# Designed miniproteins, single chains, continued (3), part 9

Each design is a single chain, and the fold is of that chain. pLDDT is the mean over its residues in the fold that is shown.

## One batch from the design tools (miniprotein)

Design m8284
Fold by ESMFold2-Fast:
Structure m8284 (fold): chain A 104 residues (1-104)
Amino acid sequence: MMLTPEQLSEMLKELVKQLNEIEKEANGDPKAFAEKSIELLREMAQKETDPEMKAVLEWGIKKLEEAKKSGDKKKVYLTVTIVLMRLVAMVTQKMIEAEQQKKK
């Protein structure tokens, strides 16, 4: 019942696509960008069944809420980048673990 590497990769592609769409809709407003990004991460966390992945999504929501309160555009975009990097790292770790179990 582990997510396959392909399912994890697809989830990341969907996240990046949705974030690009949100950025266009926010039209340079960092508060709108942060708010819509938080909504996306909350929807993903609600649907996520893997507790480790859910924890990373919830951590990302908290960090974006903090960045939103600052009103700093650069801090919001940097925080989105850090959250994405953390999600990529978690997906990569789970893919490596799945591959290692398959070779024994």
Scores: mean pLDDT 76

Design m8285
Fold by ESMFold2-Fast:
Structure m8285 (fold): chain A 83 residues (1-83)
Amino acid sequence: SLSEEEIRKLFNELDKDGDGKISREELIEFLRSRGLDLGEKVDEILKKIDKDGDGKIDYEEFVEFLNINPLDLSEDELLIKTA
């Protein structure tokens, strides 16, 4: 699991724009590099997290996404997420 400092460094590496936000495509590439083929499921999760409507993920949204645990990317929003 990644620490918050590691997540921040990773976020900065993925943020090629330097705007402090990650595109959906950059997030998908990150997950794929970790052996997580979640392209379509990432998009579903992003729709719940993305409150900006810009199609980009803020640092706080990115941290929350990673804290969810990628293996639990199911749309059942009652079980593991509240535990």
Scores: mean pLDDT 63

Design m8286
Fold by ESMFold2-Fast:
Structure m8286 (fold): chain A 61 residues (1-61)
Amino acid sequence: AKKKAFEAVLAALKKNGSLSKEEIKKILEAAGLSKTEAEMAADALSSLSPEEAIKALEREL
């Protein structure tokens, strides 16, 4: 479940260049994460630059 959610965020970041915390959270929730899990992951990813977020997601996938 988490792997598919992170793949969706990675694809959106590569397509759009950047995402807001709310956009990341919505993508994660749509991919099956709980509201709490999506909020925590969105907080972590939004604290990084888009390039750092892409690298972090690629390491986890």
Scores: mean pLDDT 79

Design m8287
Fold by ESMFold2-Fast:
Structure m8287 (fold): chain A 71 residues (1-71)
Amino acid sequence: DEIEELLKQYKEFLKEFKQEVESQPGLSQEQKDEMYEVVLEGVIYSLTQLLRQMGASEAEIEKAVEELKKL
């Protein structure tokens, strides 16, 4: 399933990014949270646009977005 594979790739990217941000000793927790939220918003936007182009339903898009937000 192309949608499941795409979601897996985005989840792996976000997990790696979150680990990198959390491991930075020079950043405050507020700065770490802000950096992660900016990247998460961009990823959600990109995934949503691509899924719509692939003909995914709004329910499928919402489910994929919620899966990313659970990370």
Scores: mean pLDDT 83

Design m8288
Fold by ESMFold2-Fast:
Structure m8288 (fold): chain A 78 residues (1-78)
Amino acid sequence: SFQEQVDAQLAALYAALDADASLTENEKEARRLAADYIAQRLLEAHRRGFVPLPPAELQRLEAEARELEKRIEAIKAK
């Protein structure tokens, strides 16, 4: 199901983040929050009868979320 695909992608991302010893807990949490936000929007769109996004588009949105995280960190650095 679409829910299972989204859950699988989130689980994989969380596992990768948790395994990354170079990231602080705050950095991991910021990345998890961005991913959760994207996932919630995709699930809501699917529930409302919108066409599910292809897996390639999910990957693109995950990359965009990662770019947003970098921008947030850049703002904090000032």
Scores: mean pLDDT 73

Design m8289
Fold by ESMFold2-Fast:
Structure m8289 (fold): chain A 93 residues (1-93)
Amino acid sequence: SLEEQIEKAAELALEAIENGKSDVEIIEEGRKRGLSATDIVIAVLLAQEENATKEFIEKAKDILLENRAPLPEEVERRLEEALEEYLKRKEEE
């Protein structure tokens, strides 16, 4: 469900902050957990916020649960392509 996807994205962001995970690790783990490209991007953005706290992530999760709707399939596809390009670029560094 959309609610489960948002909760999993917030959980991934929290784990990333607690364990010092990179953007690449967040993207790969999000894909492994079956998150949409949108929710993976949300997890990355939440984890990369300076001084991100558990309280911030929980509040962001609540806001997303109230306001996020499924994006058009074309947008999800374009985000997935952007994630693949980003991973490829990081492998070349």
Scores: mean pLDDT 75

Design m8290
Fold by ESMFold2-Fast:
Structure m8290 (fold): chain A 91 residues (1-91)
Amino acid sequence: SLEESIKKLEKALREDIVDFLRVEGLDHVAELFNNPEKLEEALKEIEKKIEELEKEMEEIPDSLEQARKLGQILILKMAASMIKNELKKLE
């Protein structure tokens, strides 16, 4: 019961991350993230996007836009963490 509930929550979180990536125009990354054979490629694309967003934050004077970019970075870092955890289990 509890283990089943945790797996459902993990699936919902994955689906929310995929939806977030699609909304942000990262459809290609969303497809890679949802494909177990492409997880290493997904990780590289996500880490590249994080670096781009962190660089953009240095150039944005507006605090609200900085907050939005920070939110995007945090979700992408969560996705990267999930991928790293899955790749470690495949060792």
Scores: mean pLDDT 78

Design m8291
Fold by ESMFold2-Fast:
Structure m8291 (fold): chain A 87 residues (1-87)
Amino acid sequence: FLADAREIEARVKARDYDGAIRLLEELIKRHPKDEEIVSASKAGLAFVYFQKGDLAKAREILEEAKKKYPKSPAVASTWELLKPFLD
C-alpha cells in the first residue's frame, strides 16, 4: 500500500495522470472488499482526475465515495481540499 501510494505520487508529479489512474483502479480491483483501500483509492482517483482537469469526473467519484464511505479519513480530507473547486 505505501509503495503504491509513492508510485501514484511519482506518476502525478511526472504528469502521468493516466498511469496514476490505472494504478489506483488496479488497487480497487485487487482489494474490492477492503473498504480502507477502496475508499482511499477512490479519493486518490478523484484527486488525480481533478489534477487532469476533469472536474466532472472528480466530483462524481468523490460524491459517491463520500456517500458510501462517510467515515473514511482519506475521502473526508480530499472532499475538504477539493469541494471549493467542484461547485
Scores: mean pLDDT 81

Design m8292
Fold by ESMFold2-Fast:
Structure m8292 (fold): chain A 98 residues (1-98)
Amino acid sequence: EEAYKKGVEHAKTLTPEQLLQELRDFVLFVKNSKGLITPEEALYIAGLLDEGARLHPEHVEEFLRLAKEIIENTILPKSHPGYQKLLEVEKRLEELAG
């Protein structure tokens, strides 16, 4: 919960371009870590994605693409709170993009 809230608060301080770049950096981080991210990292990323899409709806398709790429490259168990939160955010982004 704390990590998700930190992600939300951080997204509010960034421009759309800065937020998209930070999310692209997280895609690289997840790939370089072979999917080994912490639940706190997953929750933080979920907060960035949720708030980013809310603040910048014109970029929702790009946020969705980045969310899918992060989820695809993570090896967290499906039961893990961080993974569940990422899936929840992905569904919200799909609804916003549709």
Scores: mean pLDDT 83

Design m8293
Fold by ESMFold2-Fast:
Structure m8293 (fold): chain A 80 residues (1-80)
Amino acid sequence: MVKEIEELAREAEERLKAAKSDEEIVAITRELLEQLGVDYDAAVAEALARLKAAGRPVTVRLVAVGAMEIAIKRALEKIK
């Protein structure tokens, strides 16, 4: 439950820090979102919209961080 989501999130964050390519970043993000039962395309679209609204550069890493944050929040809300 909550501990499992927090553990998956921590492992994904550590792998993301170690990732050396955009392909690795995308793969790590897809794995986490699939494990949390969150739609990858929807989470990525929301992350992109948030970055554009904030006037921030759109990079694969920033999109991945945003998508993971959205997925973790949605997974935790389903348990509460």
Scores: mean pLDDT 80

Design m8294
Fold by ESMFold2-Fast:
Structure m8294 (fold): chain A 80 residues (1-80)
Amino acid sequence: MIPTDQEVQDRLQQRYNDFLTYGSDDRIQRIRQMSQQIIQYQQQGYSWNQASSIVASQFHVSGSELGAARYIAQQQIQQQ
């Protein structure tokens, strides 16, 4: 079953909260850096999925770290 956009957002938010609570400073910094790269690619006209795939390839990270970075990127754009 394809998850709803809300279910995807809830999952990304949970991953972000877990990293804020249990992540090391280096890990949190890497997630923030990845989120900035996702924003930059999205602003260049790439979709969220394309931007996330490019960033995942550059950083060689787990899906959970990528999910947290994507959540931060989406939150930052919504605040503009």
Scores: mean pLDDT 71

Design m8295
Fold by ESMFold2-Fast:
Structure m8295 (fold): chain A 109 residues (1-109)
Amino acid sequence: EEVDKKAEELMARWEALHADSPASQARIAEERKLYEEWKKLSPEARKVLREGADKVQEALKNKDFETAKKIVEETRKRLIELDPEHADFIEKQAEEWLKNIDELEKKYK
């Protein structure tokens, strides 16, 4: 997928930018581990994730935080249905995504 190729390029650039700091290297290791976990999802699940992320971005662009959170929850549900073996990982990532949206909403209040 074109998206997977771009994700790999972004990860490589991120690693290159932070290679000179031990703290950043530890951070990069966790980011890389997270990326590898996402790659374990089925192609159908990764497609749903991409479509969900695009819809969340559009909602956030319009400052529609409630719709953005609803899209995250619907995307989480669909991902678990498509890839139930990774449900714990998907739920944890959805929780983090919702937390980030809540922090963004507070910034605009």
Scores: mean pLDDT 73

Design m8296
Fold by ESMFold2-Fast:
Structure m8296 (fold): chain A 70 residues (1-70)
Amino acid sequence: SAQEAALQAAVDQATAIAKKVLAEKGLEAARKAAVDTAESLARQAGLSDDGIEAARNAALQAAEKLGKEA
């Protein structure tokens, strides 16, 4: 669905931003950037509050995984 595509796009973009921020500013900044990016993109895509929260949580988990690998 369009909502599922929007959720995945928000998480993918948030993960890309988190990877860049992790390399430049460290893990805490990467977590914040991932959550803020996912929330912003999910809101712009018109996702529900549940969809926005799902995007934020998925982006945070992705940033934490990147931190464990770095």
Scores: mean pLDDT 83

Design m8297
Fold by ESMFold2-Fast:
Structure m8297 (fold): chain A 114 residues (1-114)
Amino acid sequence: SEKLKKIIEKLEEMRKSSTDPRVQEFLDRLIKIAKESKNLDEFFEKFAKLVVEYLKEHPDDLTLWGEVFRVLEAISEVLTDEERQKLYDVLVKEAEKAGLERFKRVVEATFGPP
C-alpha cells in the first residue's frame, strides 16, 4: 500500500529524532507492524493494540503519551476521512476494552466523536 509506505517514512523520521529509549522501542515495534501489515485494516488493528499495551503498562509516561499523539497526527495526515473513521473506531474499541479513558479522550480530540 502506498499509504503504508508514507506512514513508514513518517515513523522512521520520528524514530531518528527520538532520544527516549521507551519511545524508540515503541516506534521500532510500530515500524515493524507497518512493514509486516498487508493492508491498512490490519495495520489499524495491530497499531491500536500496541498503543493500548504501551499506555496501559506506562500510564504516567508523559513523553510516551506525547509521542503517541504525534504518531496519531502523522498517520491521520495520510488518511482519507473514511480511513480516519476506521482508525478512530478501532482505537476507541481497544481503549474501552483496556479502560484507557485518557487515551479515548485523545482519540476523540484527534478524530472527533463517532
Scores: mean pLDDT 85

Design m8298
Fold by ESMFold2-Fast:
Structure m8298 (fold): chain A 105 residues (1-105)
Amino acid sequence: SPSLQLIQQFIATINQSLDLMKKGQVDEGVQKGLDAASQYANQAQQLLQQTKSPEARQVSLTLGAVDLALAMARVLRRKGVPDSEIVDIVEKVLEQLKAFAQELQ
């Protein structure tokens, strides 16, 4: 499924984002995740316009939700929430993305 391939590629990029965050490069990690969410959302939108797959819409909405979660994580960090707790939030988002990918196939 093109929708499954897209979400799996996004998951791989979020894993890289999370690795940067765990190494203390939290701003770089969050920015990488936001850039990926934007890029893959554009691809999901193109897939939605070109296919009749309901999964393409679900992927698009899921990417939007992850973008909001990453934006919120950045706000929480600026409010003094420890980096370890921000990492935990992103790890939980990644776990939900993996569960979503399993539901697609």
Scores: mean pLDDT 83

Design m8299
Fold by ESMFold2-Fast:
Structure m8299 (fold): chain A 76 residues (1-76)
Amino acid sequence: SLVPQPPSEEEINQAVKLVEEATGKKVKKVLSAVRLDDGHILLLAELEDGRVAGAVVDSKAGKITFLGVGPPPAPP
């Protein structure tokens, strides 16, 4: 099994911009960024309003293929 190469800083920055454009909200912090087996990037990011955005990004095409926005994580 191949260990997927982590996304580059450039790819993460592109994914953040795409999420900000799609949501209309600024990304406060990146929670995780991982490369999937198909080469797409799964980004989890906290938005400025505290919601969490999950996006699958085709970095070569510069496109979001999936976007979901959920509530802030519940306190423990």
Scores: mean pLDDT 80

Design m8300
Fold by ESMFold2-Fast:
Structure m8300 (fold): chain A 99 residues (1-99)
Amino acid sequence: STLENLEKTAEEITKELGLKTTEKQKEEADAFLREKGLPVPSEKYNAYAKLLYAHGVAVLNEDYELQAEIYEKMAEIAKEEGNEELAEKFKKMAESLKK
């Protein structure tokens, strides 16, 4: 299905890019998704994979505001990991969607 393909693609992208997150960041992503009324992916997925899945859902719904919020959340997680370059990239992606 489309949703299953989005979840698998998100996992594959995060693994290929070597993106890793802590359990605390996974809980932070889960809390964000619950607050937005979005489905929470399996605990086996890291925070970026969960948020990329949610981004795919937001794209299908043409919800540009939610897409921007998801990128902002990914930027926060990247900053927490000390990856300032990745955080800046996600922040710019979010800003591009607010126009």
Scores: mean pLDDT 78

Design m8301
Fold by ESMFold2-Fast:
Structure m8301 (fold): chain A 80 residues (1-80)
Amino acid sequence: GSEESEAVAREIGRRLLTEIPPQIVEDIRKGIEKLKKAGKTELAERYQKELDEAVQSGDFDALFRIAVEVEKELKEIEKK
């Protein structure tokens, strides 16, 4: 549910505070590649652009949002 997705976003946030940001960025990039392979190309391109902008600006709020949204989209694909 929504609360579970928010809990995942909070966990990602804790990792960004204690771990190197590149690990979370790599996980998001892998999620975007899975979206592309599933045929959601336009959505994947949008998230890739938002990710690149967030990384360049150091916008952690945007990184958390993108991570949550990509995770939700991947769950939809996995459940088919």
Scores: mean pLDDT 73

Design m8302
Fold by ESMFold2-Fast:
Structure m8302 (fold): chain A 55 residues (1-55)
Amino acid sequence: SSEESLAAAAERLRSLGVAEPMIAWMLEEAKRHKLKSIRIYDPEKKKWETIPLDT
């Protein structure tokens, strides 16, 4: 489930235009710090989005 949540987060970050190396780094940092979510700015919608990392 954790693995699936990370895959979903990667897909969402990719859809927001985040480059693959940045996605990999963000997910590694999130795992390292045991973060439950990632917040990222969506420049298209001009708002912050919260991406969940746990089930």
Scores: mean pLDDT 77

Design m8303
Fold by ESMFold2-Fast:
Structure m8303 (fold): chain A 100 residues (1-100)
Amino acid sequence: SHMMEEIKEELLEEATERARELIEEGKLDASSAAELTREVMEKMKEKNLSIDEIKELMNELMGRIAELAEEAGLSRRDIHLVVSAMSDELEKFIAELEKE
C-alpha cells in the first residue's frame, strides 16, 4: 500500500541518517552496527512488516551503509566487519520470528 511504502522509506531514511552520524563521529564498528540493526528491525516488527519486507529493507540498508562508509574512507576490512555484523543480526532476528 502507499502508506506501507511511506513507512518503509521513513525507516530506511532514519536508519541511514543514524549510520551517517556514527560514521561522522568515528563510531561505526561491528558493535554499533549490530545495535543499529537490532533497533531498526524492532521498529520494522512494530510496524507489522513481513519477514520478506524486513529482509528486503535490511539488504537495502546494508548496501546504503556500505556505500556511505566507503565514501567516508573506511577500510574494506572495516566495511566488511560492519556489514557482516548487520547480516548476522538479521539472520538471528529472522530465525526468532520464524519460530512462532
Scores: mean pLDDT 88

Design m8304
Fold by ESMFold2-Fast:
Structure m8304 (fold): chain A 98 residues (1-98)
Amino acid sequence: MVELSEEAQEKTKKALIEGITNILTTEAGIPEEEAKEFAEALVEDIEKAKELKEKILEKYKDEPEEKLEKLKKILDGLIELAEEVEEAKKKVEEKLKE
């Protein structure tokens, strides 16, 4: 893995947050500010993202069951993807140490 400049890292992080926010707003119907908070947590702190998932589900618990299940599926899928990316990063870092 090539060492990225601080500017390149910041730009990549912003692009990921924007993309995830767009998925949450368009597919899950979450307000932009709330979607952005979850997206930021997915990129920076997976445990915080898991906590935010529970808070989001609690906030929307009075929504129709069909909408709540779709929301759960999207949030769970994004968390699972973030965990897979973290595992992939670890494997790349291990190979770079060899």
Scores: mean pLDDT 76

Design m8305
Fold by ESMFold2-Fast:
Structure m8305 (fold): chain A 91 residues (1-91)
Amino acid sequence: EFEELLKIHEELAERMTEIALNSPSVEEGREKLKELEKEFEEKYGMTPKEHFEKLDKKIEELRKKGDFETIKEFEERAREREEEIRELFAK
């Protein structure tokens, strides 16, 4: 369920970015985004806004269930990498 939501989110973000980069005008970009929204709703039975809200709710649930430990682990790993890089250049 959650992995599927992440995949949908990534595909949606990629398509929105593509529209933004390849639209010759703001007006045309808005039209394409509106078409994307309708296509998304037809395929998934929800709007992109509803999808973002659902994803945010799931992330919040995971945080309450202990995913903060995973986030903290990632922060600690990032700190270790920064320290290793610093040590290499301190020689």
Scores: mean pLDDT 67

Design m8306
Fold by ESMFold2-Fast:
Structure m8306 (fold): chain A 78 residues (1-78)
Amino acid sequence: SAAEAEALLAAFRAALEEDLKLAKELYKEGKLLESQKPLIEQGFARARGLVAQIPDPAVRAEAEALLAAVEKEILSLF
């Protein structure tokens, strides 16, 4: 349902916002290491593969956009 899709997207956004917050905190503390960048990139590649399997094209497009925005922001810290 539309309500279930909205709830899932909201939960996904919240999870990505927590990941971004953690990445920024680690960066400020000097704990975000260059050696972690390939692992983070691999994690986002796997997440993109899973998001690509979402059957609803509107939900998929929104999830893909959210994921891409957070990936760009986190990788900009390196």
Scores: mean pLDDT 86

Design m8307
Fold by ESMFold2-Fast:
Structure m8307 (fold): chain A 66 residues (1-66)
Amino acid sequence: MISDEEALERIKEIGKKSKSLSEEDQKKVLALVHQTLTLLAQKAPSEEIQKKLDEAEALVKEAEKK
């Protein structure tokens, strides 16, 4: 299971990587980051938090290929 600390570290890394992307892709990544932060604040199940983090990281990886 992912801890809140690990989730925040992953969010920070995603944010740093997103700055190298197009504005459109940056906005999509930031939307997923905001959703993840909302889930953390709501104490959502770790599985939902991991799913959103994986989705954001996959988006960053695909955007970097463009």
Scores: mean pLDDT 80

Design m8308
Fold by ESMFold2-Fast:
Structure m8308 (fold): chain A 72 residues (1-72)
Amino acid sequence: MATLLQLVERAVGRALDPAAFAATLRRATTAALKAGASHEEAVRQGMLEAAKSYGLSEEEAEAVVEEYFALQ
């Protein structure tokens, strides 16, 4: 199974620290929940924000997140 981390690494063109990526994803998801997003919306927004934090554009991050869900 491809992970979100692996898809972001391919798009960015470099290896990422899995622990740092997981921490960024958790922080972004928590921030979305605090802003009033539903759990499902917060998870999606967290994934988008984590991907963008590593240099992806909004469109690139959205494409990566869509690929991730399509592989589940």
Scores: mean pLDDT 81

Design m8309
Fold by ESMFold2-Fast:
Structure m8309 (fold): chain A 73 residues (1-73)
Amino acid sequence: MKIVVKVTDEKTGKPVKDAIVTAEDGSQARTDENGTAVLDKAPIVSVTGLEKDMDVKVEANGYYLGVLKGKKA
């Protein structure tokens, strides 16, 4: 089953583009201009590939809400 993940900046609420989202099984996807990435499985364990270290809010199919420390590339 495909999982739609949305990544936003925790401080501004704006979508985070070109972030690398990594799931527990090691699969990765890059976010689009709306902060959306699609993965085959949850849970999400990291967000990397950012221009700077920042807290990001992660939602999956609207049912999971959490904040992760996103890391610079």
Scores: mean pLDDT 72

Design m8310
Fold by ESMFold2-Fast:
Structure m8310 (fold): chain A 92 residues (1-92)
Amino acid sequence: SSLKEELKKLIQQVLEKLKNRKSLAAQELRTELQSLLANVDELTNEKVLERLKELLEKLLKNIDSLSDEELLQFSTELSVLWLEEAVYKVLP
């Protein structure tokens, strides 16, 4: 879908911006984003896709000014969305 292709581009742009950040928080976020990029086509919950787009756009807009604490918060928000996707797939 168009939205999934847009998400892949946003993830790639964020990963490019993070490539030179050496902190553990930046490494954790890169790992989460690489996992997300590999699994975008597996996402089925429309609300999760929309919230991921909003989260990634917010992250990309602010990436150059974010502290390591704020990067860790984004990793946490990604983990919550993964949980919502997993729950959606189990529900009838």
Scores: mean pLDDT 82

Design m8311
Fold by ESMFold2-Fast:
Structure m8311 (fold): chain A 83 residues (1-83)
Amino acid sequence: SLTPEEREELEVMRGEVVGLLYSLGEIKDVEEVKKRMKEEGYWTPKAQEAFERSSKLPPEEARKRLREIEERLRELRERLAAR
């Protein structure tokens, strides 16, 4: 199972990823994405705050941060699969 700290990290990272993809022009309709995630229970206040911060990043910093998140998500997936 995910630890409480890992669950909080995932909440923040979900918001960050949406904001980073929006800043890079990869999300055409961010409100539609947010609505879908909210319906699934994935869009929390922490995700919204992370989205607001990451959507303001310059493209070069956004690409770097997105790679860091992708690597961290891979680590978490491997840990969950190892049961």
Scores: mean pLDDT 81

Design m8312
Fold by ESMFold2-Fast:
Formats: structure tokens, sequence, C-alpha cells
Structure m8312 (fold): chain A 87 residues (1-87)
């Protein structure tokens, strides 16, 4: 897959995680993930597509692992992100 397609999938999975947390009423986790995700997106906005994709995937996995440990409902989304990382 292209870096563009990979980045899009990473962003979609992070959005799915945020929606899951919203539905579960986990506003605490949603606020933490949203703040870190926005900061990362702002920091990397002018980076090359390759570097941005690498950074978003690496830190996205980190954030999803932390969130999945706190709420098992996020485990399927984490598993999908790990599949993207293997591509």
Amino acid sequence: SSDEEKLKRVEELLKAAALTLLELGREDLLQQMSARGKALAEETKDWSLEEKTKAMLERGLELLREAAEQDPALRPILERMEEVARE
C-alpha cells in the first residue's frame, strides 16, 4: 500500500477509537487521546508523507495500546492498527 493509503487508514482507526470512547462515555480517555492526536497532527503537518506516516503509525500504536489496556473495547481497533503496521 502507498504511504498515503496507510496514513489514511491510521487516521480512520484513530477516529474509530475516539468514537468508541465517546459511545462508552470514556470522556477522560477521549480527552487524553484527542489532545495527543491533535498535537501530533499539528507537529507533523508539514513533514514529508513518508515521515508523517511513520510517526502517526508509531505514536498511534502507542496511544491505542495505552487506551486498550484501560478499556478492552479498543482491542479490535488496536489489532487492526497492528495489521496496518505489518504492511
Scores: mean pLDDT 82

Design m8313
Fold by ESMFold2-Fast:
Formats: sequence, structure tokens, C-alpha cells
Structure m8313 (fold): chain A 74 residues (1-74)
Amino acid sequence: MKQLSLEEMKAAAVKFLETLTDERAWPAGLRYLAREAELAGYPDLAAFLRELADRVEAGEISREELLAAIRNYR
């Protein structure tokens, strides 16, 4: 399988989350993406995505803020 770059991982994460119609699924989706990022060699991105998942579950971040945070990561 082709290993994704950091920018490709970010773009794939945003696109995947946008395909999830129910925002209640986003914490699980973010944790899935975090594991994929960790396996791809991006542990800092994985930690960031897990923290975003926790913030979504706590109601601390909106959908638009979440997507912007991922796009602006780094």
C-alpha cells in the first residue's frame, strides 16, 4: 500500500470526515484516522487527532473548527 505524505493524510482525513453524515460518528472516525496516521509514521498528527476526538465528544469544538484545525495542522 502506498504510504501517504502528511498533506495527503490531512486531505484524506478531511474528506473522510466530510463523508460522515452523522457528527456523532466523528470521534470514532478521528480515532481511526489517528491510528492510520501513527502507522504511517506521523505520531504527532495521531496525538492531535485523538485530542480533537476528545474535544468533539466534550462538545468543545464545532464541525467547521475541527475541519479547519486539521487543514491548518503544522
Scores: mean pLDDT 78

Design m8314
Fold by ESMFold2-Fast:
Structure m8314 (fold): chain A 94 residues (1-94)
Amino acid sequence: TGLSAAQVAALRALLAALREAARDASPEEIVTLVRQTAAQIHAITSDPAVRAAADAMLEGVERLVARGASAERIRTNLDAAADFLATLADRRTV
């Protein structure tokens, strides 16, 4: 299943909002924000690759927090995952 231009725009806006909210967030708060974002991405699209990438972003952040990673390191990894998600959504546009 591909994404419409409207779904891609919604996903990009959601990822931008996530990045902004994460700027002042603690590691535990970042997990909560990413979990909410992954759920919202599942609501935006049924595309299995985009859904799997959103779930992988959450799993990656959860693993970093479990290992005691700094908020700065978590944000760096989150930025990379968000960039990957945006690129994947663009490639899957119909």
Scores: mean pLDDT 88

Design m8315
Fold by ESMFold2-Fast:
Structure m8315 (fold): chain A 67 residues (1-67)
Amino acid sequence: AAREGGLAGAEAALAGDAQAGGRLAEKGSIMSGATPEKANKAGAGAVTYGQQGDAERAAEAAEREAR
């Protein structure tokens, strides 16, 4: 869930929808048991790495925050 949310979030952010990207990554992290604070960090990471075109790094960051 966290990885899939990070990938989807990165794709949305790259397409120009940073708000949707952040929400997708946050939802994935919450479904994986992350706290709201960690989910927020996963969302920010997905947007940042997604805008850089690095969906894989966004997914890895989301997994890291969800633990």
Scores: mean pLDDT 76

Design m8316
Fold by ESMFold2-Fast:
Structure m8316 (fold): chain A 80 residues (1-80)
Amino acid sequence: PTIVVTLPDGSVVEIEVPEKIKLGDLVGEIMKHLSVEQVEAIVKKLFDLELVDEELSVEEAVEILNELFKPFGITLEVKK
């Protein structure tokens, strides 16, 4: 499946992922498209999450990350 990520600057990135993905792996792909300052803020927030090593469905991972990234101006959706 493909995840469509809208970044804080309004740019859109498509990320191709397997049917099951670890939350931390998806965050790592998204962080490649962010500034150093944004990456630092997200990494600090992730220390408070026990879910980064869980293997989730793409839809579950997108729902969780949308809530986590909402304060950072990042939105995710699954491309059909």
Scores: mean pLDDT 73

Design m8317
Fold by ESMFold2-Fast:
Structure m8317 (fold): chain A 62 residues (1-62)
Amino acid sequence: SVKDELLSYLEQLRSKHSDDPVFVRYLDLVISHVERTDLSPEEAQLLRESVNQIAKDIERSR
């Protein structure tokens, strides 16, 4: 499902950035939100894009 794909993506991103406690905490909150909420495919895609942009900004700031 779209939800399972998003959760898989977020868990992979969490593992990749395990050394960043602030970003890990943010991802844990997003994962919790996704698990508790019935997101539409459009909402899931927008959330994925927002999280991906934050990850790119973190990587660029290194």
Scores: mean pLDDT 84

